# Designed miniproteins, single chains, part 58

Each design is a single chain, and the fold is of that chain. pLDDT is the mean over its residues in the fold that is shown.

## One batch from the design tools (miniprotein)

Design m2013
Fold by ESMFold2-Fast:
Structure m2013 (fold): chain A 93 residues (1-93)
Amino acid sequence: MPPSLEELEAKLKEYAEEARKEPDPAAAKAAFEEKVAEDEYLARLARFQAEGYRLTLTSDLSGREIIERAARAAGLPEPVLAQLLEALAQEEA
C-alpha cells in the first residue's frame, strides 16, 4: 500500500532534522532535497508542492481546487489526497 500522509510527514521531519546538522544553509537545503527526490512518494509530494505553488501564482482557484489539481498532476494516491483535504478542512474549522 502507498504510505499515509502521516508516514510521509514523519520522513520529512527526519530528513529536515538530518539537514539541520549541516551548518551551511545551501548545503542543508541540497541534502534535504536529494533525500526527498530519492523517495518515490516524497518526490511526488515535492512535485505536488511545486505544482500547487505554480497554480497559486497563475490561477484564481480556491485552496481546495489547487490541492486537487496539484495532487492529480503529481500522481499522488487518492488516500494521500483525501488526507490533505481533511487537513485543510481542519485548519479552516
Scores: mean pLDDT 74

Design m2014
Fold by ESMFold2-Fast:
Structure m2014 (fold): chain A 110 residues (1-110)
Amino acid sequence: NQRNELEEKIGRLGDQGIQLWVAGGTQEQYEQLIGKVEELIKEAKKIGDTELVDLASGLRNFLESLLAWLEGRDPSEIEKQLQKVKSLPETALKSTIQRMLRGLLFKRKR
C-alpha cells in the first residue's frame, strides 16, 4: 500500500527531526533530512494524495524553522511556538510537535 508506506516514511522523518533537535543536530543533518522530506512530497503528489502532501509540507516547514533557529535567525511563528515547548520531556515534546504539525495542515490564512 503506497499510501501507508509514504505515511510511515513521513512519520519516521518527523521522529528523526525531533531527535536531531533534542540531541543537537548539525545544519548539514537538517538539510539532508529536508531533502528527504521533499522527495516524499514529490511521491505524495505523484499518487494525488493531498493530505500526505500537506503533512510532508508541514514537516518540511517545521524542519526549516528548526534550521533557522539553529542559525540564530529571528524566530518565525512556528519557531516562537517551539520555544514554548523546549523544556518539555522528549515524549511530551514529540506529541506537542506532532499536534503542531497537524494544526498547520488545517490553519486558515486571512
Scores: mean pLDDT 67

Design m2015
Fold by ESMFold2-Fast:
Structure m2015 (fold): chain A 101 residues (1-101)
Amino acid sequence: SLAEFQAKLDEAMKKASEGTKAFKEGKYEEAAKKYKEAIELYEATLGKDSPLVVDGLVALGEALFKAGDYEEAAKVLREALALDPENEEARENLRRIEEEK
């Protein structure tokens, strides 16, 4: 229903905002968890190829990188680039991770 769609989209935006707040506070594992929750809700409402899913994957990749989870960070950034090959932030973040390995 439209009401269920809107409720899920509102929750996704709330989770993304909570993730950004946690990231700014240096709580990178909490940020990654919130971004994962937001991505799942965006995928369920807008589809896996939506720009908001791509933005979420880029934010998740940065949070995972800051948390020291280089393998998962590289994986989600490659997923973002598969959806948007010209995403400059995803390319730069993946390059930084490859330099750490």
Scores: mean pLDDT 90

Design m2016
Fold by ESMFold2-Fast:
Structure m2016 (fold): chain A 80 residues (1-80)
Amino acid sequence: SITVTVVQLDGSEVTLEIPDEMTIEEAIEKIEREAPGADLALAMLRIIRAVSKDPNLVLSGEKVAALLEADDAFNKEILA
């Protein structure tokens, strides 16, 4: 499983556990449902970094490409 910590609009942190069988798209939906005020770009960055070491998690290429194109800061954060 993958653990993702997301920051909500009120500044509180929520830790979510994403099962290995869950796709990136399903994981995003879970984050939106359970932490609707979260920074989705930062949450997805954390998921992407975890996926690079977990071959069982299915990565949606289209979703990743959209996130990378949306924000130059997001790209720099992934490469760091």
Scores: mean pLDDT 58

Design m2017
Fold by ESMFold2-Fast:
Structure m2017 (fold): chain A 91 residues (1-91)
Amino acid sequence: MLEEAERLFRRAAELARKHGDEETARLIEQALELGRKAVETGDPSLLAAAGVLVSAAIWQAFKTMPKEVAEEIAELLRRGLRLTMEAMDAK
């Protein structure tokens, strides 16, 4: 499940870059790194931090990109975060 979560986050970051938003892509990459560390360490505070960055990335996507692109990024990030949470619970 973690590999699938990472793939979804990377796809969201790539989509943000394709549309010229390096700031949203950077937030997504930071969320991925925190989520990965949360699963590795079992630290729920890192998962909470990843969730905050996901919310920030979604909000910025809706400000900077067409609605259809922002909706795709939001769906990818919500799915990725859900899978990251499931990976932590499986420990």
Scores: mean pLDDT 85

Design m2018
Fold by ESMFold2-Fast:
Structure m2018 (fold): chain A 72 residues (1-72)
Amino acid sequence: SMEDVEKMIQVGLEDLRRRAELEGKTLSEAEMYQQLADTFRQQAEANRGPERKLLQEAAKRAEQLAEELKQA
């Protein structure tokens, strides 16, 4: 569902933000969403089970959010 996709993205975004802070790196939210989209896309390509579709939808949504932030 869309709710599952959005929750998956939020968890991933929180993890990326925490990692960036620990490494003393500054990433824009658009950059974080783009990295998340790339990661989900790669995971979807490697996935041979029922979660492939969820990963593909999560990748599309994260990419869309990255695009929206670049326009803001």
Scores: mean pLDDT 82

Design m2019
Fold by ESMFold2-Fast:
Structure m2019 (fold): chain A 70 residues (1-70)
Amino acid sequence: SAQRLLDGLRNLAAMAPSLSPEERAIYLAIMRKELAEVLGEETAERVVALMEAGDYEAALALLERALQER
C-alpha cells in the first residue's frame, strides 16, 4: 500500500546512520522492488538514488508526489 511504502522509507531514513553499507544496500534493494511494483521502475530508481545520496527529504517528497498522481 502507499502508506506502507511511505512508512518504510521514513523508517529506513531514520535507521540509515546506524546501518552498515551492506545492510543499507539490502533494505534499498527491497524498497526498490516494492516501489517499482507500485510506481514503475523509473520512479523507483529516482527515489532510491536520492536515498543513496542521503537526500531523504527529497526522496520522501518525490514518493509522496508520485503516489498522489495515482
Scores: mean pLDDT 81

Design m2020
Fold by ESMFold2-Fast:
Structure m2020 (fold): chain A 52 residues (1-52)
Amino acid sequence: ALTPEHLEAQRQLVKEVTPLVIKAATMSFFNEDLEEVDRLYQEADEIEQKYA
C-alpha cells in the first residue's frame, strides 16, 4: 500500500513536472527551440527519477 508520504511525493512530482512538459510540448508543436525542448524533457525526467 502507498504511504501518505509516497502519495504526497507523487503529487509534488506532478506539480513540478507538468509545467515543464506543457512548455516543451507547446514549443515542439510550434517548431521552436528543439534543443530547449530536449532540455525541458530532461529536467522532467530528472525530477521523476528523484521521486521514484
Scores: mean pLDDT 77

Design m2021
Fold by ESMFold2-Fast:
Structure m2021 (fold): chain A 70 residues (1-70)
Amino acid sequence: GSLTPEQERADRLGQLVMRAVVEAKSPEEAAELMKQRALTELGLPQEVADEIGERAKKAFEVRQAFDAEL
């Protein structure tokens, strides 16, 4: 493929964050879904999973703000 293994991991993370944002009904739920997937599907350490969960929470909040603006 044209992507490095590191870029493929980043792409997979982005896909999981987007799925969590779409499936969740709250920022906290988005964070929890993403943490669970990072731990179980990607085998990431708890510290990294927590950081990615915060990213999913923020992404949900940003999308919610855009929906309110439109």
Scores: mean pLDDT 77

Design m2022
Fold by ESMFold2-Fast:
Formats: structure tokens, sequence, C-alpha cells
Structure m2022 (fold): chain A 78 residues (1-78)
């Protein structure tokens, strides 16, 4: 779907790859956003970011993507 494509594109820009297996387990765009946000947090921690900085990056991504996905869903339902 357009929503999944938008999330995956933003994930790639942030250096996050989602495997096909993980994608098959995701039932909604919201679940994919959470999956990517968790991977972003973990990646930031591995690269030496503080827990606060990692959480901020994940939260910012989730908030921005939720807004984009809501707009896409609204356009597809109308």
Amino acid sequence: SKAFEAILEKAREAGIEISEEDLEKVKSANELIIEVANKLRNKALEEGASAREAMKKAAEFAKEMLKIVEEIKKEEEE
C-alpha cells in the first residue's frame, strides 16, 4: 500500500531495513511505524546515542509517519 511504501522509504532514508519476513508479520501501517521506530531507537543506541536521544528520534519518526499515514488513508477511503 501507499502507506507502507511511505514508511519504508523514510526508514531507508534513516538507514533502517525491514526484512520481508518482518513485513509479512505486520498487519497495519501503524504496526510498521512501531517496528521502524524500535529499530531506529536500537540503531541510535548502537551508534552511541543516549537513551533519551534514541527515544526522541524514534518518537519524532513515529509522530511524523502517523500524520502522513493518516492523510494517505483518508485519501484512499474517500
Scores: mean pLDDT 79

Design m2023
Fold by ESMFold2-Fast:
Structure m2023 (fold): chain A 65 residues (1-65)
Amino acid sequence: MEIILGILGKLSEEFKKKYPKVEEGDLVLFKEGEEKALVKSSKTDEILEVPKEDIEPYIEEKEVL
């Protein structure tokens, strides 16, 4: 199963209001075929679950593990 690691780029103001614990530069990890992504919040040091479709447009860099 492919694991994809990404880095978040510039977030919109709308996205920041919906997910206030997520910041530009945060790491995103998701498995191919999963509907949710895991985001490591730099603000809280928590792992957050975010719908992949909501966050995928903001992923600037991707690496397949």
Scores: mean pLDDT 79

Design m2024
Fold by ESMFold2-Fast:
Structure m2024 (fold): chain A 86 residues (1-86)
Amino acid sequence: SEEQKKRDEKLKEAYERISKLVNEIVQAEIDRLLNPEKKEESDARIKQAYDEIKKILRELGMSDAEVEKAIERIKKYVENKVKELL
């Protein structure tokens, strides 16, 4: 149905946006560790990216509890990815 197509397009867009933001967070975490002069800039980028992810998840209809669980999973993924790349 047209409603299913619109939902699929919205989910695909959200996935692509979140994936890009997660990659930005990973890069900012690495920059922070390798370049101490970039700490404040990197911390700001990380905060902004997580705030944008929360906004996207809320726009998808997730509850605050579901958003918090999703952010916890993303934080764990980021931590593991940063360790893998260092």
Scores: mean pLDDT 87

Design m2025
Fold by ESMFold2-Fast:
Structure m2025 (fold): chain A 75 residues (1-75)
Amino acid sequence: SLEEEIEKAKKFFKHQADVLLEAVRKHFSPETVERFEALRQEALEKIDKAKTVEEINEIYREFLRGLAALLRAEA
């Protein structure tokens, strides 16, 4: 069902966000970790409110763009 596809997409996002958080914690400064945790929290709040797979995909793109900017600032 459409609802199952939406729930699957939300679970995928949460899993990816957790994997990225572990990577950031392992390889970057505490300050970068704090900024990433804030970015992750904002994205999770948006994901909870999302009603379509398209919305979830857009939130994920925004999240990855934010992460890329954060990592560029660290480099």
Scores: mean pLDDT 85

Design m2026
Fold by ESMFold2-Fast:
Structure m2026 (fold): chain A 94 residues (1-94)
Amino acid sequence: MEVKEEALELLEQIENGPTQELLDRLAALFERLLKEDPEAAEELLIYYLKLLYKKLLEEGKNFELAIESLEELKKVSPEKVKEELEKLIEELKK
């Protein structure tokens, strides 16, 4: 389904400027993917975490908004993904 394509477009927009709206859309999309294709959802989230972490560190963006959206995403994620999200959240809080 088109969910993977929509996810890639959202990730590109988030790379260029994370906003609450974009992060909320990504969380909703991840929840849909988790129900339809949990393996793809895990791969997408790991890819997103890599991009978000690198981009936010390089640009010195406000991490508070990203932390809130990652906390919401953590609530709907499987255990392995929750561990990766928790590590990223801890790094962003430093």
Scores: mean pLDDT 66

Design m2027
Fold by ESMFold2-Fast:
Structure m2027 (fold): chain A 90 residues (1-90)
Amino acid sequence: NKDEELINKLKSKDPLTRGEAITEITLNAEELKNPLEAAEALKELLKDENKGVRLGAARAIIKLGEVFKEIPKEWVEEAKKVAKELEEEE
């Protein structure tokens, strides 16, 4: 199950592996079978220790909200705030 593999990579201790999974989810958003589960895992990464992972997760949630109506608007708005805050720093 590709979705399960991607979600497991989001839980990796290696920030590079988490970033890779975020990129794959964003690029292949339309192919996700369980977008709500993926978005829930990404929402947890909005508080990640790695700034790049936080920014990537925020952008991925925004993309999933554009593709899938089932993604809560509140999650998309939270992701937009996180992305704006991180982009304003650098």
Scores: mean pLDDT 84

Design m2028
Fold by ESMFold2-Fast:
Structure m2028 (fold): chain A 57 residues (1-57)
Amino acid sequence: NAEEIRRRIEELRAELVKKSKELQDAFDAGDSQKTYELGKEIARLAAEIRRLEAELA
């Protein structure tokens, strides 16, 4: 259902924004391990959003 997919995309976008802020904070703090881990998490979220957006096309 397109409405359910759109809702899921909104949830993932909110998580992406939150994780991006956490990444910036970790980077500014010099926490290279946390920055790397958050970067991978952000990449996964972005990929999931793209897959869901493709389902709406």
Scores: mean pLDDT 86

Design m2029
Fold by ESMFold2-Fast:
Structure m2029 (fold): chain A 120 residues (1-120)
Amino acid sequence: MIKIVESGGGTYAAGSSVTLTAKVEGDVQELLGVSWLRQRPGEKPRLISFAGGEVSLFLPEEERGRFTSSIDREKKTATLTITNLKESDTATYFATAIVKDKEGKLVVVTGEGVEVTVVG
């Protein structure tokens, strides 16, 4: 079974930074890409980044400069780094991976989510 192990959740001070990490585990032939979704309290999950052959951020211009997304396909890991944290960054963050399994089938796997709380 293919799964995502997420880390980097916790409580952080406003103005600090956090790096969230997603590790894809199991019978994976190839990691093709990772998306990050943000779910703020009372909101639906929203796509904020995709890292694959290229990196795309789906954030307002005012937020984009604080977010960095990366993928290491060989290590089957992806990161989302948020700098200058604001209380509005308080959310559950989900990694979703697009992988090719050992049988060559394309599979989408979503992590359980990691909670980030920003206090200031």
Scores: mean pLDDT 88

Design m2030
Fold by ESMFold2-Fast:
Structure m2030 (fold): chain A 68 residues (1-68)
Amino acid sequence: MDEEFILQLAKESLEQLKKLTEDEIKELLKLNGASDELIDEIIKAIKEGDEDKAIELITNFIKKLSKK
């Protein structure tokens, strides 16, 4: 999978997640196989306005999904 494509997808995913409630984010990420720890880190990064951290976490999650 292309790195630039994954980064763009992560940025678009972050913008969608910002529109959701915390509970909706948890539901969506659990449905996609994210661990509770990863979900909590993503939510924390979004709440703290650390977009770079949120994008990094989402990018790594997408990469893991593409492997299995």
Scores: mean pLDDT 80

Design m2031
Fold by ESMFold2-Fast:
Structure m2031 (fold): chain A 68 residues (1-68)
Amino acid sequence: MSREEVEKRLRELEEEVERRREDFSPAQAHQLDGLLAIARRSLEAGDLESAERALAHVETLLQQQAAA
């Protein structure tokens, strides 16, 4: 994935998490915020692989929450 695609995906997932924040338990919200913070720091450091991995974890958690 390109840097621009990672930046766009991070923004979209940050907006999705914020929009759905009240649907999460405190533990889920903490995990999502932590993963988004890791993704942002990794992106700023130029570590696209770590950023992509963190975003994939966010997407998995959002899909699991949506299925409930």
Scores: mean pLDDT 81

Design m2032
Fold by ESMFold2-Fast:
Structure m2032 (fold): chain A 100 residues (1-100)
Amino acid sequence: AVPSLEEIIEMAVEMQKSDDLELIMEKAEELYRIAMDPRASRVQRELAGLALLGILKKLVEKKAPQEVIDKVKEMALEVAELLGPASRERLLAMIEEVEK
């Protein structure tokens, strides 16, 4: 089942509060699966993409291993390709900005 918008937002908020790398990665993979689900709405994909971006920012800020950062970045980039042109461009620009 595809989680509700409220459940996606709740996952994103809880991940910002967590310092458990294993839990953060588990939820990143869950958000990626939501975004890649053909049953997901446009808004669910956009929120999942933004949540993955939030996780990416947190991992960079915490100086997580580069392999972990690269994996989440790849997930976010793949999700961006499924979005409409305006949302895709915005998410790609935000992903690029995280590494500066």
Scores: mean pLDDT 81

Design m2033
Fold by ESMFold2-Fast:
Structure m2033 (fold): chain A 79 residues (1-79)
Amino acid sequence: SQALQSLDDDLQKQKDLAKKLGVEEAVKLYDEARELGRQALAAYEAGDSQKYDELTKKFSELKKKADELIEEAKKKKEE
């Protein structure tokens, strides 16, 4: 519960930053990552370790892509 809340807070902060930077693709990716995080928690609670690992991997890939888009947008706005 607390771990999920911390994760959700971090994703919300990044989503808010994406909105301020006008990176709608990153906003969408953070929303998709949030949904995968919820599904991963459900798999964990059900004892489905394989599904948890798969969903956590997909979550990390989407978050990384969104984070990279934010860093690219920051660099472009500094020019």
Scores: mean pLDDT 82

Design m2034
Fold by ESMFold2-Fast:
Structure m2034 (fold): chain A 100 residues (1-100)
Amino acid sequence: SEMERILEELERIIEETEDEKIRDLATLAKAILTGDGETVLKIAEESEDEEIRELAKEAIILMTEGKEIEALRLVRRRAEELGDERLARLLDEAIELLES
């Protein structure tokens, strides 16, 4: 499954990265893709970065509205702003797959 490949690569980013913000963003993306609202809420409360906490709060609202693609776009934009091209490209692939 293409989605399983994306989830495996997100998990690999979470395990390999030494950047806590990138780890939090990859964790958020995986949680959004799997419908894991509890993990999104955990990031909203526990992330050390205020912007990531606010993004996670927005993501949970979008998820409750059935707007998972819009939630992923927020994570993708933040990954791009932080210069993580690998995570940003992986999220572009996930978004395109969900829009197909």
Scores: mean pLDDT 89

Design m2035
Fold by ESMFold2-Fast:
Structure m2035 (fold): chain A 83 residues (1-83)
Amino acid sequence: RKEAEERAEELARRVEEAAELAATDPERALALLAEAEREFRRLVEELKATYPEEEAEELIRETLERMTGAAERRREELEAAAA
């Protein structure tokens, strides 16, 4: 479970970096989002294969919440900074 939690944190951090770059370097931001999406998809499959259904569902939900929350907070900060 520690490995899944660490990967969720890494995914959230990558999404934050992508959101921060979106205004200044959108191509690099898209590349980071594509990498995060590939890693997330792999993580979902691995979690479903490794953990019981209930636990896998919880870990997937937590990962999505971290990624979505990180992206939304950074987007709001960038929009506020833009005026």
Scores: mean pLDDT 74

Design m2036
Fold by ESMFold2-Fast:
Structure m2036 (fold): chain A 80 residues (1-80)
Amino acid sequence: MSPRERLVEELLAASRRVGEEEGTDWEIARETAEALVDRLGLRSVHDIFALSPEELQTIPGVGPRTARRIYRAARLLAEE
């Protein structure tokens, strides 16, 4: 698995944990996770913390609530 493919799978897994913690069936769409990694040039989960909510919202399907959930998923992966 490439580092980029691994980051996509880790984001998907962490997003499922966010949905579970919220008591919802929320999970980030694979297309959205791929667009985050590819269009924003993410190398690791730590790169997400350098992004503003507005930068996350440049990705199709990412509104303010989804951007907040993406940060929560990143925190679950980073342990910080």
Scores: mean pLDDT 79

Design m2037
Fold by ESMFold2-Fast:
Structure m2037 (fold): chain A 68 residues (1-68)
Amino acid sequence: ARRQREKERNKERVLAALRELGISPDQLPSLPKAKQQEIADQAGVSQATVSRFIKELEESGFYKALLQ
């Protein structure tokens, strides 16, 4: 579905922004909202998308998503 593809694209953009900013997966649960906004700006997505992505990573073992 189109919604699923957009969600996956947003995840890829967030992962690319995390790599560019040098943010490790261990830092994600403790990131302040200001840092989440910085990631959102770099990824070209909303801060709400970044917050949702962080929550999904916590549920699925967030460290593995950043190692790919």
Scores: mean pLDDT 69

Design m2038
Fold by ESMFold2-Fast:
Structure m2038 (fold): chain A 72 residues (1-72)
Amino acid sequence: KVEELREQAKKYRDMAEKFKQLSDEYTKLAEELKDNPELASLYWTMADYYRSLAEAYQAIADRLEKEAEKLE
């Protein structure tokens, strides 16, 4: 019901924020490793991976929030 949809939306949004923070952290680490391009490349790959996860979970949260709005 509305409360359950909002609670689920919050959980997915919290996960999206967590993945965004991980993406930002790996991006910073990659930028600091200019003298080690192989390791920097790995961290850029990890940053992209977590960015994709953040976008996916954000989309789920947005859909759940939209469905909750329709029921109000």
Scores: mean pLDDT 84

Design m2039
Fold by ESMFold2-Fast:
Structure m2039 (fold): chain A 90 residues (1-90)
Amino acid sequence: SLVREEVEALKSLPEEEREELEKQLREALKSKDPRVRAQALAGLAALYIAKGESEKAKEYAEKAIKILEEIDAPSAPLFIEYLKELIKLA
């Protein structure tokens, strides 16, 4: 599973690298581009699953889904399915 592989990769990162990634993702949330914000929220969701914080992970994934539903991009349905799988792992 692509989703499981991503979460396991995040768990395997040193704590310092995970903290730096979180800072970068939070900075990306300030973007005016909804696609960048959706990607950042997806990254935060995966990271919070890796940290064992299921409720926060679900909140980030759900926020990403809402943005993707609004932008009507051809790739959005596949990204939404990825996020739904993240929610199931949380």
Scores: mean pLDDT 85

Design m2040
Fold by ESMFold2-Fast:
Structure m2040 (fold): chain A 83 residues (1-83)
Amino acid sequence: PAPAPDWFLGAVDSGIEKGRVEDVVRFAILFGLWDILDRVAERVGPEKVREVLQKLLEEAKSLNWHDIEAAVQEALARLDARR
């Protein structure tokens, strides 16, 4: 895995500051970017990330998006392991 470039990390931080936390989390889940999820949790706190992930999990279940459901469950497990 290549390290994320500085411009991308800057864009993530900007998205968080503009209140687009949910969009950033959804993007990270879609592309398996666990380091970005860790960065978001560091910036806004793990509870906010957990809230967004739980919301996305319910949406994925209702829409039968099994791949996204599995990815969100892994992200929640990783977030819990960091505590």
Scores: mean pLDDT 76

Design m2041
Fold by ESMFold2-Fast:
Structure m2041 (fold): chain A 92 residues (1-92)
Amino acid sequence: MKAVVAALDEDGRIVDVRTFEGSLEEIADKAAEFAKEAKEKLGVTRIRVYLPLTPQQVKEFAELLIKKLKEMGLEVERVEVSGNEIDITLKP
């Protein structure tokens, strides 16, 4: 499958966007790496993931992604799931 992952500034502007392809696990790993890179290189703490999946699968993916982010040493402040979108805010 394909996922679109955007890094957003505090004003909600997209500062970087990438498309990832693979399994859910591969996409979660790539999205977590991108989130870490965006925080370290751009100072960005907001990540939004778009997935062409059912609401249940999107929720399961959100839980997997949060786990991957924590394993990478990233502290998750807020998570919002709306339809096929996951919005994650990391602590500064």
Scores: mean pLDDT 84

Design m2042
Fold by ESMFold2-Fast:
Structure m2042 (fold): chain A 69 residues (1-69)
Amino acid sequence: SSMAQQEAEREAVTLITAAAIHAIDDTPASREAIREILRKLKEAGNKDSLELVKKIIEKHGLDVDELLA
């Protein structure tokens, strides 16, 4: 439904924002946080947000394939 979609979009924005902040910080703890965010987006089936997070972290020198390996 549109309400459930709005809630999912709000959650996705929160996760995307957190991933960007953690990518800028570039600490071991931040890499673990990014890994958890990627896992949550994959589990939710939100392919568009997962792809966006991948592009954001790649711009900051991180590899999503390495984080999910």
Scores: mean pLDDT 80

Design m2043
Fold by ESMFold2-Fast:
Structure m2043 (fold): chain A 79 residues (1-79)
Amino acid sequence: GAMVREIGRALRAGDVERAIALLREAAASTPDPALREILLEGARRAEEHLRAGDVEGAIRALTQALKRAHALFPEEVAA
């Protein structure tokens, strides 16, 4: 959906803080508690990597969260 496209755009622009914020917004908007937890966990891991100065680790954490969300909830992520 539109949110996943915006997260992808932020990641391509190198705006990791925006990508984290968008992932948290996606978590808040989903009615599925399992999907919410996957997205929030991805955001938390990315924030931890950024606090350590590891931008590449933050990008990997966000990408892995989105891949996991798509694998388990393809209809919700693709919409």
Scores: mean pLDDT 80

Design m2044
Fold by ESMFold2-Fast:
Structure m2044 (fold): chain A 76 residues (1-76)
Amino acid sequence: SEYEKILEEFEKKVKELVALARKALEAGDMETFQAQIELMKGLGEKVIEALKKDEEYKKKAEKLTEEALAELKALL
């Protein structure tokens, strides 16, 4: 379905942003690390809005966003 494709693309993008944030943090680049967090928040908001008519897909997008942000926060 269209919603499944949106969620799969979002999951892929979240993994990319988390990987970039980790590399930035390892390099001591806090500006790039924070930029990835803000991009993830913004992307999460857009995807949740796109999936708002399907409660199950919306919840999955919310959970993916929360778990990714929690993972990055745990690195600090």
Scores: mean pLDDT 85

Design m2045
Fold by ESMFold2-Fast:
Structure m2045 (fold): chain A 79 residues (1-79)
Amino acid sequence: MARAVITFTAAPEKSAAAAMAGVRAVRAEGADVEIQQLSPGHWRLTVTAPDRERAERAGRAAARAIEAAGGTVTGLEVE
């Protein structure tokens, strides 16, 4: 199992759209996803996949989707 962690910020009115866009992008790549609010406007997506390539692809897809929905990606780590 491989993991990718995406952290992002979003304004309150965009938080739900950004979070949902990230979750949908991960699931479209066939990976599992957990979402956690760290503080108001600060979020973490944890991606779990069978291999590192899929985790990285899903993480990058989520980062693009979050930015497109009005979020700001502050970190992307693959392990």
Scores: mean pLDDT 84

Design m2046
Fold by ESMFold2-Fast:
Structure m2046 (fold): chain A 58 residues (1-58)
Amino acid sequence: SKYQQRIQSLQQTKQILDDSLKYVQETQSADVVAQFAEQRARALQYIDERIAQLQAQL
């Protein structure tokens, strides 16, 4: 279904954010790492809320 496909896409986005954080930690300054970690945390909260809303439609 469209909702299941969107949930899968959002789960993949979470994985990309995890991989991106690792890359940033290996290549960027501490200040950039801290900023990215904060942005990631907020993005994950939003994504998890969206997944929950979509699951409610199943």
Scores: mean pLDDT 86

Design m2047
Fold by ESMFold2-Fast:
Structure m2047 (fold): chain A 95 residues (1-95)
Amino acid sequence: SALVEAARELAERIIANYRDSAAASGGEIRSVEVRVTYDPERGAARLEIVIDLALGATGLSGPVVVELEVSPDSLEALREGLDAVAAAIERARAR
């Protein structure tokens, strides 16, 4: 399914953004779980990402859960949002 493939692509980008953000704080990602399910009645893929995150600067750690519905109508906005987040992380790191 094209939407399942798109959801997996979005998951990889979200994980990369969290990894870069954690690294910027002197932390790391300890584990990642990704689930993608397609609902044919809704014409959408459900994406769930569970990230065990360590934030070095704060000493905090714990699971972050990201849940998204990926549909043809939401896909462009989700991609644009991730591009904006990636650009913001890069600007913060370039200081």
Scores: mean pLDDT 79

